# Designed miniproteins, single chains, continued (4), part 60

Each design is a single chain, and the fold is of that chain. pLDDT is the mean over its residues in the fold that is shown.

## One batch from the design tools (miniprotein)

Design m14075
Fold by ESMFold2-Fast:
Structure m14075 (fold): chain A 58 residues (1-58)
Amino acid sequence: MHSPEGEAIEYIIKNVPAEKTKEVFEILSQKKSAKEKLEELKKLIPDLNEKVDELLKL
């Protein structure tokens, strides 16, 4: 997907610490919108929020 939300999720998947991978997968498997999943991912991995927000501006 080439949407801003899709790019942000892909960035998180590629840059997530190994110890957080299971939790990221659990969030992605929820029956929620990409926007809602991104909000949960930003809470789980705050170190990535600056780049995620940059991607979402586009």
Scores: mean pLDDT 77

Design m14076
Fold by ESMFold2-Fast:
Structure m14076 (fold): chain A 61 residues (1-61)
Amino acid sequence: MEKLSEITAKVAQLLSEGKVEEALELLRENRDIPQMQISLAILLDRLGKHEEAAKIRKEME
């Protein structure tokens, strides 16, 4: 398992550089962490990927 702070920093950096797909993939690989799961659902909704966001929301209960 990777450190939460390191994952969060990488996601923020990728988004600031416009590398949205890489940020999404990093969040998906770490979606077993609740904070990453929430961030993934929010980002997917912002991108219009509502079907994928719905799957993640189901995991959040």
Scores: mean pLDDT 76

Design m14077
Fold by ESMFold2-Fast:
Structure m14077 (fold): chain A 97 residues (1-97)
Amino acid sequence: DEKKKLEEFLEEIERYLRLARAELNPESASEEVKAEIAALSPEEREKVERVRRMYEQLVEDSRNGKLDPEFVERALKASEELNEDEVARLLKEILER
């Protein structure tokens, strides 16, 4: 069902963002998060790595005033079309940091 797929998607995005942020800022990461990173499967590690690279690029582009407005607009529109408020909040939080 659509709602279950959206919930699973949101949970995955939240998890991978949390782990990616911990890899970028290890000193601020909890022991639980560090253990979770160490226990990741190769497939999960690849997903975290992709999210980490996207996050690093967004942070750098934001810092330099070079954030792509078209990318931001597409991401927000996609989350709105899914009618998922938490996805929209997560995307906004990423872009504001």
Scores: mean pLDDT 64

Design m14078
Fold by ESMFold2-Fast:
Structure m14078 (fold): chain A 63 residues (1-63)
Amino acid sequence: SRPRLLLDKFVEQLSKENNLDDETRERVRRLIEQTKKEKGLTDEQMLDQILRLNDMTEEEILQ
């Protein structure tokens, strides 16, 4: 889905900006998944949370 692709893109960008290795990148992905499950959020709702917390738009993730 589009929200899932954008969440994956967000993790990619975060990893590049913070020079994260593959293991840390996977850990970040797991934390997002865990938070989504614990709060009962959909991929779309989780994306909305991330965008709000970071003052980001979907277009900024797609870049």
Scores: mean pLDDT 79

Design m14079
Fold by ESMFold2-Fast:
Structure m14079 (fold): chain A 66 residues (1-66)
Amino acid sequence: MDQRAVDAALEVAREAGVPQSVLDQLRQQSQTLPAHVVVQRAISAGIDAGADGNDLSAKLSERLGL
């Protein structure tokens, strides 16, 4: 589940317009940080890119089947 959650969050962030360099950093961080921290950072990056936090959370939930 943890890797699936990270993959889903990074994909949602990518679709929100987060730069590839930031996505690459988050992917690298997923090797050392807990999945929930990487997921939160990915959503924050999406918000910083101009996406709505509620929309990002909804898309993440859909990708995870929640």
Scores: mean pLDDT 81

Design m14080
Fold by ESMFold2-Fast:
Structure m14080 (fold): chain A 68 residues (1-68)
Amino acid sequence: MLEEIAEKEKELQKKAEELKKKGELNEKMVQELTIEGLTFAAELLLKSPDEEIRADARAMLEKVEALK
């Protein structure tokens, strides 16, 4: 779970770096990458057998909705 989140973070960072190299990295794209990363992490945490972790994941998704 945490390892999968770390892998996704590396993937998103690589995408951001490639966009930066082309001068295409802007505030909107940074926001989209952040939303993608948080959504991925929250969806993984929602699959946890721990009810506390699932509650935290739902709160994270609510924060993602507020960013849209």
Scores: mean pLDDT 77

Design m14081
Fold by ESMFold2-Fast:
Parts: sequence; C-alpha cells; structure tokens
Structure m14081 (fold): chain A 119 residues (1-119)
Amino acid sequence: MKEYGITADFTVYDREGRVVQRSSLYVKMKDGKIVDYRNAELVYDPSVHGGYEVDIKYTGAKDNAEAADAEAEISAALAKETTVSITLTFADGKTAEISLAGRSLGDALVALREAIAAY
C-alpha cells in the first residue's frame, strides 16, 4: 500500500527581496484516495510585491522516478476532488481560485502564474 504526500510552500517577496507572506498547500493520499488536505491562500499586489517562490516536496517517494509516480497518483486522486485549491486575492479585492481537480500541481502553478499576469 502506497502513501504519498505533497506540500507546496509559497513565499511572497517585496521588491527588495524581503519575505512578506507565506502560505502552504498540503495533500496527503493513501491507497489512491485523498485522506487529508490544506488549501493555500495568497494575497498578491503587483504594485508592492516583487515576486513569489514555490518549494514543492513529495513525501513517501524514495527517488525522482517514485516522485513522478506520486505526482501522477495524486493528480488522478484529485480528478474528482473540488475542495483542494489555491485562492489568490488581489489588492483590489478580486479573487481567483485555482482548483487542483483533474490537474497536476505543475498545471495549477501555471494557472496561478497566468492569473497573476492577467491582473
């Protein structure tokens, strides 16, 4: 029986490289099912923020090949899950919700970047 987890740690910087915000996304799965999760919430203001970084960690994977298998199995488990998301709030109070349902974390991070670029 395989147990996998993913954590995505978001760090938002000001234009001088100082950390102004942290948020984390967490998903834990066991036997192809999501057993625990925590959504990420980010506030982003392009007028004051200089950028953001994401640190992605897989638990239960022993090497890069097993990490790829874990990502695929997590993505498959998320295909019917609508509650795992990243909520992005802009300075004007507009929000964008990036759902992980039916997508990889990589695809969700592309959607996050596109939401920021479209603001």
Scores: mean pLDDT 73

Design m14082
Fold by ESMFold2-Fast:
Structure m14082 (fold): chain A 80 residues (1-80)
Amino acid sequence: MSLKERAIEDVETLRTLLTTAKEKANPESAALLDELIADADKVLAELETASDEEAVELLAEFKKKYEEVADEINKIALEN
């Protein structure tokens, strides 16, 4: 599997987790998840034309943003 193919798979997996979390989220937290899902869609579009090197960078940037919101996602999961 290429680095690009793996990056696409990882982002798609994270997007699925975000979609599942949104279904159980309160309305305020759902808005934050919507923004992160939109970012995942943007990253997936960029990955389609990216090189392997660019794909690694795009995945790393998205994972950093995901981790920054991870505490909020965990709060959503605990409240529902």
Scores: mean pLDDT 79

Design m14083
Fold by ESMFold2-Fast:
Structure m14083 (fold): chain A 61 residues (1-61)
Amino acid sequence: SKEELWLEIERALGLMYVAVLKRAGEEFTDEKIDELVAFFKEQGFSEEVIEYVREELRKLR
C-alpha cells in the first residue's frame, strides 16, 4: 500500500541519516540517541520507524 511504501521510505531516510552521522564520527550515547529521537518526532516520522531507528542506534553504542 501507499502507507507501507511511505514507512519503508522513512526507515531508509532514518538509517541514511544515522550512517552519515557515523561517518562524521558522531558518538551514539544514550543522550545523543534521545536527541535524535526527539528530532525525528519533530520531523513527523512515524512512531514505528522512530522505534526501529532507536534500536539500530543502540546497537552502535
Scores: mean pLDDT 80

Design m14084
Fold by ESMFold2-Fast:
Structure m14084 (fold): chain A 71 residues (1-71)
Amino acid sequence: KISKEEAAKLVMERVKKQGFTDEAIANSIAELLDKYEVDLNTARIIALVLREGMEQGLSIEEAEKKVLEAL
């Protein structure tokens, strides 16, 4: 099992590399679930917070802070 912090880090690294889009978020969560033993609630929280941040027009840096606060 990976920690909540490691799960968030892995998703954020991919989203930063690919751009802050719904497609990048979906792909990052799918890769997290495929490659790592992660708690499903953790993956769900990361996905929801990132999508909310994107819809609100937050920067990737602000969205990352919101993800870490939610975990």
Scores: mean pLDDT 83

Design m14085
Fold by ESMFold2-Fast:
Parts: C-alpha cells; structure tokens; sequence
Structure m14085 (fold): chain A 79 residues (1-79)
C-alpha cells in the first residue's frame, strides 16, 4: 500500500520533470521542425506514462518511459 503509492508518486514526479525539460527544449528559438516533432512525440509518451502510473500500471508506464528515452537518445545523436 504505502510502498506502492510511493513508487507511483516517484515515477509520476520523474516523468513530470522530464516533460518540463522537454517543453523547455521546444521553447528554444533554434529548435528545428524535426527536433520539435521528436520533442512532441516524447511529450506524448511521457503524458501516456504518467496516466499509466496514475492508473497503477507500472509496467506500461515503465515501457512508455523506455520509448521516450530511446527517442531522446536518437535526437541527441542527430546533434
């Protein structure tokens, strides 16, 4: 009970922090259309992960976070 609530709240907080960082990237004047599209995909995955965690689906949330991280790494390789 308490551990499950703590694990969920921590995962939600980390995903919200990642979403905030991604939004800051989108606000950069130098952001290309390709970078903006990738950042929007990352935001969509993070939003879905937060919803999964809040629904108690930790496995689906973790899977969506892994997809967001993979896209973030791909974006970094192009810079």
Amino acid sequence: MSKEQFDRDVRVALAEMAASVTRLLLSRPSTSPQEAAQAQQILALLDQAIRAYRAGDMAEGDRLIAQALALSRQMQKQQ
Scores: mean pLDDT 79

Design m14086
Fold by ESMFold2-Fast:
Structure m14086 (fold): chain A 77 residues (1-77)
Amino acid sequence: SGIKFAEESIERLEKALKLREENPLVAKSEREQAVIFAAEGIWKAAESFAEELRRRIELAKEKGVSVSEVTDEELAK
């Protein structure tokens, strides 16, 4: 089901976020520092996405609908 796919996706993302924390990047050059900076921005966006997706999954289960049917307005309540 769509909910199972969303749950598996968020679990994979949470595992990736944990691995990033356990294996921090170390800059060796200005180029590498720029790449690390960009990667950190992506990781912060991924954290926000994981939190939002978790909330959507909870609301979908409560309403008995698919995750895609949960609107942004419902998340703001």
Scores: mean pLDDT 71

Design m14087
Fold by ESMFold2-Fast:
Structure m14087 (fold): chain A 112 residues (1-112)
Amino acid sequence: SKNKEFIEKFKELLDKYMEELAKKAAANPDDEAVRRDAAFFNLGEFAELFGKEVAEELKKLLEELTLGLANGDFETVKRVLEKLLELAKRYGMKLTAEFLEELLELLKETVA
């Protein structure tokens, strides 16, 4: 199944992203850029860094991504990943933006 293949590779890319983020955080714990990237998975920290309004936007996008993946709605997954990428680029989340770009290429190669 193309859906199963995409989800398995998504998990592999997520694990790689989390490992790279953890390595950068350990090397430079006071690095503002690393703290911004880490905030992508912590809505409270994201709200403190960027404001509650944009944190609610991130929360909504992550909920839409989860639902799209669960339903195999890859048009929604693509649209949400593109919006998450724009958000990551806007707020200087460089590692997160790279991860999201890799996910979009994976989606294009696996699902169309």
Scores: mean pLDDT 81

Design m14088
Fold by ESMFold2-Fast:
Structure m14088 (fold): chain A 101 residues (1-101)
Amino acid sequence: MISFEEAEREIERLLEEVYEKIKAGTPLDEILEFLRERLREIAEKMGLSEEQTETLIALGEQHVRELYAAYQAGASEAELEELRDEARRSLIGAFRYFRSQ
């Protein structure tokens, strides 16, 4: 099992990689597949249940779809930063909540 601090760093790195893929023009379906695989790995290392893992994946997919749509629509750098920060806080918050169970 990894520490909570290591999990937070892995989530931050994952969101950075997702954003780079969005900027590179990677198709949404490939980005979501990558996100699902990485979140499942992090959740497994954290000892989360399958139910908790599926909740995290659904949450992550929601944020990534929103960020992707905003980027495609030509949202400002400031708006994209706010969406990335929201995704990070949301996912880290969910991990903290599940870890406390």
Scores: mean pLDDT 86

Design m14089
Fold by ESMFold2-Fast:
Structure m14089 (fold): chain A 98 residues (1-98)
Amino acid sequence: SNEVELNKLILEAAELLVRDPESAEVLAEALEKQGLKEAARGIRVASRKGDLTLAQLAVSELVSNPEAAREAAERVEKETGNKRLAELLRKAAELYEE
């Protein structure tokens, strides 16, 4: 189902983010730009501490704003080279809009 697929993409993105502090910072900036300051703080903490649950919550918040998720994906791909994370964010944004 689309819900199961969306949750799987969010988990995979979160797992990559806790291992990629540069991409986590890009997502934090994208969240701050959207006024989501608590989620931005959450992803920075998640990356530093390896907190997968906090990373999942931050990714969920980002993909609930599909335009912000796509902008973050483009920046991640261009600035950090994490193409897999960018692909996961774009797919999650698309599924959220369904």
Scores: mean pLDDT 85

Design m14090
Fold by ESMFold2-Fast:
Structure m14090 (fold): chain A 66 residues (1-66)
Amino acid sequence: SAEIEALAEEVLAMARAGASLAEIADFLQRRLGVDRTTALAAAREILEHQDLAVARRSIAAAREAR
């Protein structure tokens, strides 16, 4: 979806600019409305790989985790 694509690009830009795990998790929690554990799991994957496809997959998985 266009929303997931835009979020993935924004989060990846944050990670590449040196954003911390906590900053990325806070961003994802606020934008996706998911719990802290889910946001942290997605943030870890995004920071570890710094890859757009990984970011898209991690964000999509976080939205499905209810």
Scores: mean pLDDT 85

Design m14091
Fold by ESMFold2-Fast:
Structure m14091 (fold): chain A 64 residues (1-64)
Amino acid sequence: MSEEEALEAAEHAFELGLEYEKQGKIEEAIKMYENAIVFYKGLPPTERVRELLERAERRLEELK
């Protein structure tokens, strides 16, 4: 998987997490945010990636 593909996969997982959260599917939302975090951690630690990672982690914390 390229860096671009990993970023797209992370963003897709994050969007799915938001969608599941809207549907009240909290367990599925948590899994999607965890997947997004895994993909973001695989990317170079740029400022943008760090911001996106922090966003996903914050969402995950709010659901605990």
Scores: mean pLDDT 82

Design m14092
Fold by ESMFold2-Fast:
Structure m14092 (fold): chain A 100 residues (1-100)
Amino acid sequence: DVEESVERVRSVVRRLTERALEIVPEEEQERVREALERLEEALIEVERTGTVEGRLAATSLLFAALAALQDLEFGEISAEEFVERLEELAEEARRIAEEL
C-alpha cells in the first residue's frame, strides 16, 4: 500500500530530524530541517510511483540518510557535509521518480 509506505517515510524522516537536531549546532538546525523536508518530499514522490523499483530505491535512500546520520553522530562528517549528503539524496530521489 502506497499510503502505508508514505507514512513509514514520514515516520523515519521525523525521527531522523529529531536526532539530527540534537547533534547539530543551533545555527545549523534550520538548514538541516529544510534539507530533511526536501528529502522527505522527494522520497514520497518515489513511493507514489507505486512501483517495486521505486519502493526499493526509496528504502535504499533512507538507509543512506541513516548512514549519514551515523557519520554525523560519530563526528565523521560536519553538519554542512550532512546537509550536502541529504541534498544529493533528495536530487537522486527526484531523478528516480521522473524515470519511473
Scores: mean pLDDT 89

Design m14093
Fold by ESMFold2-Fast:
Structure m14093 (fold): chain A 64 residues (1-64)
Amino acid sequence: SLRENIILLVKLLALQGKISEEQANDLISLVNDPKATDEQIREALRKVMGKLGDQAFLVAKNAA
């Protein structure tokens, strides 16, 4: 699913040191929130990672 793919990518980015563990945990909590919209998740990814966050969302969506 889109949400499972985003969680996997966020965990991978944290493992690679590209985002902090705190940033990863905050993003995973948002993705696991059933009230969070896809647009809110995409915006949060952009805020943390800029263009990489937007690209990660699109890759996750296209793989789902």
Scores: mean pLDDT 85

Design m14094
Fold by ESMFold2-Fast:
Structure m14094 (fold): chain A 90 residues (1-90)
Amino acid sequence: SLTDLLNDYLAGKISPEELVKEIAKRLKISQEYANVYFMPRGSTPQERLQDLAKRLNRASAGTNCAPVDVENLTAEKLAAYLDCLTSGLV
């Protein structure tokens, strides 16, 4: 599940590059596009997820998906948001 993927990232089991690749695959966007626009920055996995969430919020401004709460971000909240984006892009 997306929640498991995000928890694996938070646990340091996968790289930011692997996380972005899996998100790109689920959103049906190119890996090249995702690497340019969604590669997260930050000193910790949590900060990188928050940066990713901000980038996704900017890209999704024209969709029916409500912006995800970056300040109180959890793997479950981000997974639910990504599921909304996947449904809204298909």
Scores: mean pLDDT 82

Design m14095
Fold by ESMFold2-Fast:
Structure m14095 (fold): chain A 83 residues (1-83)
Amino acid sequence: SETKEKGEKLIEKLEELREEALAEGDEATARALESIIEEVRKMIKEGKLDVESFAETMIEQVRRMPFPEKVKERVIKVLEEVK
């Protein structure tokens, strides 16, 4: 329940960032955010989401992704807020 609520909140915030990227015409960033959202959805469905471990792993992955710096900072902030 709590894990599902945290995961759903994370998805909502990531969807917001995805909509911003689409509005700016940044299809590559929008696609990358969509992939992260799908991964969160899979983990919630499987009942395997450890929010803290997921957030830590995803923060490291996001730092290595070809996102604009402002998007990396926003995604990392969201991931840190949900753990």
Scores: mean pLDDT 76

Design m14096
Fold by ESMFold2-Fast:
Structure m14096 (fold): chain A 98 residues (1-98)
Amino acid sequence: MNKLLSEEERKKMIEELEEELKRLREEGAPEFVIEAIEKMIEIIKKKDAYYSDVLPISERMAVRVANPDAKEAELEEILAKKREEREKKKKELEEEEK
């Protein structure tokens, strides 16, 4: 769904992301996960932010929430695998449509 985020939705998402960022920092999450959340917050702060702009970054939060006991190296590996699977699946779908 590619719709413009409302001001209320933006505020709620920023609040939730800031809370998650605090937890991730306390747990010693990988630097790139923390950076991704910070970038997501910056994107949402823009009045013209769309849901599609935040989806790739929000997956990192989902991976962490699904794996709360994961250590930094393990979380990084999971995220790398998800990225590879997503890129492979998207490319396969695009090639089939050609």
Scores: mean pLDDT 63

Design m14097
Fold by ESMFold2-Fast:
Structure m14097 (fold): chain A 107 residues (1-107)
Amino acid sequence: AEAARRALEEEVRRFTRREAELLKQQITMASAAISDKEERDNYIEFLKNRAAIRIARHAARLARQVARDTGEDLQELLRLAARVAEETLRELGFEDQVPLVRRVTLK
């Protein structure tokens, strides 16, 4: 069902944008609160990786739900969800998190 695939793409894009916006706020707060550069950079990397894992898991959950509701191929829906999340992260400046999103979503 084309409508279900479009809804999946829209929800993954929406969720990814929301998570990225929250991540930007967290990075701003960490940059203000942590004076040591090494500690700050390590904490920001942890925040980015944590957000990427949350995005990937949510994308996978949505794809599995669409597969159950429609009978469409799960692997195709997982690839679609991963692609939308990856493209959205690249657009928002989080390209370095893309490999982690792909790896976690396609598991």
Scores: mean pLDDT 88

Design m14098
Fold by ESMFold2-Fast:
Structure m14098 (fold): chain A 55 residues (1-55)
Amino acid sequence: SSKEFLKKVQEILKEIDELLKEKTAGKSKEEQLQVQLELREILLKKLDELLEEEE
């Protein structure tokens, strides 16, 4: 159970990292910061949804 949960968390983190690299490429520092903030919100939402599934 905990190992499968950690795998799902790692996959979410990997997806967010790939999106961060893709969406920040060639952007200004201000635009990069905005993308980081948006992806942080998406990450927190995905983690919350994953935790709800374990209830």
Scores: mean pLDDT 81

Design m14099
Fold by ESMFold2-Fast:
Structure m14099 (fold): chain A 68 residues (1-68)
Amino acid sequence: ALEDVTRAALEAFRKASETESYSDAYKKGLETAREKAAELVPPEESDAVARQAVFDAMLEFQKEQLAS
């Protein structure tokens, strides 16, 4: 569940980062993560899972930039 949400957030963040500020890209990544988490986990956990997923996605994105 978290891995699937993180993957979706990472894709949304990458796409948004091409045209948007970091803050706006983060918001789009979080929005995507919240939508995916709502599908996969109980409502009580969905926001926490979404926030963790966006954090993990941002770390992966940063690693990709540093490896380039």
Scores: mean pLDDT 77

Design m14100
Fold by ESMFold2-Fast:
Structure m14100 (fold): chain A 69 residues (1-69)
Amino acid sequence: MENAEKLIRAMEEGKTFVELAPIAEAMDDEDVEYLAEYLGISPEEARRFLRFIVEEAERQKEYIEKAKE
């Protein structure tokens, strides 16, 4: 649940996928259920979203690094 609250806060702050990914990776099933309930979605939808964050973060790390000077 602590990791779910941390992710929710980060999302509310408008953090990037790269910034969200380590929080998403630290989430357990209980965190996923808490996030799903908070957002009003299913746990399966929450798991899909977290996986998407992690995959997009990996892709965007290369893009962000390339964009730095």
Scores: mean pLDDT 78

Design m14101
Fold by ESMFold2-Fast:
Structure m14101 (fold): chain A 93 residues (1-93)
Amino acid sequence: SEKEELKKYLSEKAINSALGAINAAKEGNEELAKKYIEEAKRYGLKAAELGDLEAARETARLLEEAARVAEELGLKDVAKFAREAAEEVRKAV
C-alpha cells in the first residue's frame, strides 16, 4: 500500500542519513555531518509517527554512534548536535 511504501521510504531515509552523518564526521566534513544529522532526526521522527519504532530506534543508535565518532575526532559541535538529535528520536519511541 502507499502508506506502507511511504513508511519504508522514510525509515530507509532516516537510517541512510544517520550512516551519512557517521561517514561525513569521519571525513571531518562538519557541514555535511550536520545536514545528515538533521535529516536523520526529521525522517526518524516521521518513521516513529508512522509506527516504525524499530527504524526510529536504529536511527537513534546510529546518531549516538555519529556523536561518539565526532567526539573522538574533536568535532565538539557535531557531537553535541548528534547527541541532541538522538535524544529527540529516542523520546519519540
Scores: mean pLDDT 91

Design m14102
Fold by ESMFold2-Fast:
Structure m14102 (fold): chain A 111 residues (1-111)
Amino acid sequence: SMEKERKAAELAIREIMTLLGVLQNMEKGSKYTDEIRKEVDQQYKKFLKILDEKGPLEAIKAALDYLKSKDPSVTIDDVINLFRTYAEYTEPELRELWELALKMLEEVKKE
């Protein structure tokens, strides 16, 4: 359903931004945690707006492009592998949502 697709895209964007936050905290250290959180929250809201205006794949692509701009060592395959791990170890009720998010990442990779 379109509602499930939107929720899966929100999940994908949230987790991409969470990964960015983790990577930036590892690089800069704990003194910058609040600043990093603020940046991640601002970018998350921006990508949710793209989701509403342009749809799931454009929003996910924008989030991935932003992650890559901040950490060029991270590939789309790294994000896909992370999402496969999450889909495997998540609660059964959430698995369908994670699998749909993974499918959206695979579609972005083909572009």
Scores: mean pLDDT 87

Design m14103
Fold by ESMFold2-Fast:
Structure m14103 (fold): chain A 95 residues (1-95)
Amino acid sequence: SAGEAALKEFKKEVLEVALKIYKEENRLPKSIDELLEALAEENDFGVVSAEAMRELLEVLAEEYGIDLQEVYDIMEEIIKMSEEEIKKELEKLKK
């Protein structure tokens, strides 16, 4: 479905920004707000803050018929991952 495809692409983008934080800052993201800020800066959504990204995600979730909680669950899962788990999961999604 369109919603499942959108969730898969969102997860891929979140994994990519988490890995970018690791490569550039030698650390993993510590909060959902750090992921949201990185998404706003890197994904050309035209938003510049975690708060603006939260609002954009609400709109997109409604448009694709996605439960907003599923979007946040993806980010919560990724915050708990090691860099090796992030790399492995990203490789699965790129194939």
Scores: mean pLDDT 81

Design m14104
Fold by ESMFold2-Fast:
Structure m14104 (fold): chain A 81 residues (1-81)
Amino acid sequence: AEEARKKAIESIENGLKTLEELLKKSTDPEAKAKLQEAIETLRKIREELENTDLSEEEAEKKAQEAQKIALEAIGVYSRAQ
């Protein structure tokens, strides 16, 4: 469904904004690497959601994967402070 895909993309875009802000503030090399990795992965997932005809369930799973990746990177950043 288009609505599920739109919500998934919006969620990923919000995650990207957060990760990009944290990357600018990060001074720890490990945290920077994890934030960059998460940003790259979320961009790929967003591109897949935009360009692939995914089911509602598939779109929701992709959003959940993106959220997990973002939270893991944020966790590394928080521990490095």
Scores: mean pLDDT 82

Design m14105
Fold by ESMFold2-Fast:
Structure m14105 (fold): chain A 71 residues (1-71)
Amino acid sequence: SPLEEALRRARELMGKASKENPKAGGYFNEALKALEDGDWERVEKYIEELEKISPEAGEAFRRLAELYRQA
């Protein structure tokens, strides 16, 4: 599933980001909750925080969010 692959990729990159800054996990979890709630303003807020730690992790989450929007 493209959604499962995108989620796996986002979690993998978040794991790497967490080694640089432990707040990455918190931002990822808040972004995921916002995504499940359809709160796109909060999704963007936490993606931007994640991107400050890891641009790659933020980009992976943006892809995940796009797939959620299409479902």
Scores: mean pLDDT 86

Design m14106
Fold by ESMFold2-Fast:
Structure m14106 (fold): chain A 78 residues (1-78)
Amino acid sequence: SLEEEIDRLIRELGKLAIENNFDTLDILVFSGQVFAAIRSGNPKEVEAAKKEAERLAKKYPQMKNLLSRIVELVEKAA
């Protein structure tokens, strides 16, 4: 399912954060926004998740490809 794939990719972000000593709270916050967007289908919550993904991609460029994939799946699931 799309939700299972999103959960898998978010776990990969968490592993990448631990391996690179990034702030894991950033991943926790992003995960919350992603699942809120999927559950509600609310365009404002989808937009919030997309903006957070853009912020995280700038802060942690190594996450850019995973974040882009998560955003694409969130838009399909919402």
Scores: mean pLDDT 87

Design m14107
Fold by ESMFold2-Fast:
Structure m14107 (fold): chain A 97 residues (1-97)
Amino acid sequence: MVERAREIGREIGRALAERVRKEAKEEAEKAKEDEEKKKKIEEEGERRVKEILEKTEEATKHVVEGLEKHGEELEKEMEEGVEALKEAVEKTVKKLE
């Protein structure tokens, strides 16, 4: 489950990075005759890709940590619920004996 959240986060990051690269490439193609402009657009595109990947990894870590913490709490609540149910059943059985 946590692994699936990490996988989804990576896929989102890749998709966003590809979109930024595609947009940078299209802008660079529009500046075909201006080589200096083209180089600046490509450099800015790669910088944005790096920022998106870093921020996506950070967001993914946050979601994963949240799932790990809440998952443990949910498991504990379920275990406590099962024990309470077992005690209730044992009390009822003792009353019938």
Scores: mean pLDDT 67

Design m14108
Fold by ESMFold2-Fast:
Structure m14108 (fold): chain A 77 residues (1-77)
Amino acid sequence: DLEKLAEEALKLIEDYVNGKITKEEAFKRLRELADGDEDKFALASVARYLIDNPWISLEEARKLLEEAVAEIKRRRA
């Protein structure tokens, strides 16, 4: 479920921004959440980009993750 992965990814971004986890821990968890699935890996790559760009607000990050889910679904047609 891409929507569930997006929500889990947003939580990881929030935990990183709040200093609860390291960047390395966040990236490891994103890789595990992708579970070898190409679409999930694409979504996890967007989340990695958001972690690597800490000036992006959590509200904008949520929007970008939602847009990424929509884009991945469009490509599956």
Scores: mean pLDDT 82

Design m14109
Fold by ESMFold2-Fast:
Structure m14109 (fold): chain A 62 residues (1-62)
Amino acid sequence: GGHAEFAAALAEHEARRAGGEEAGRRAYQMGLKLGTQNASDPDKAAEAAGEAAREALAEAGV
């Protein structure tokens, strides 16, 4: 749904900007999963996107 796709795209964009292509790819996958779990609320989807980006960047060593 739109909220999950929004979370994934936002997470990918932020992680790619700071950590490069691989971090972006990981953030997209995590953002899609977390956004789906929090799909009813755009604000919660955005929070999920931020969390996904931070986790992807931490795994990338950034």
Scores: mean pLDDT 75

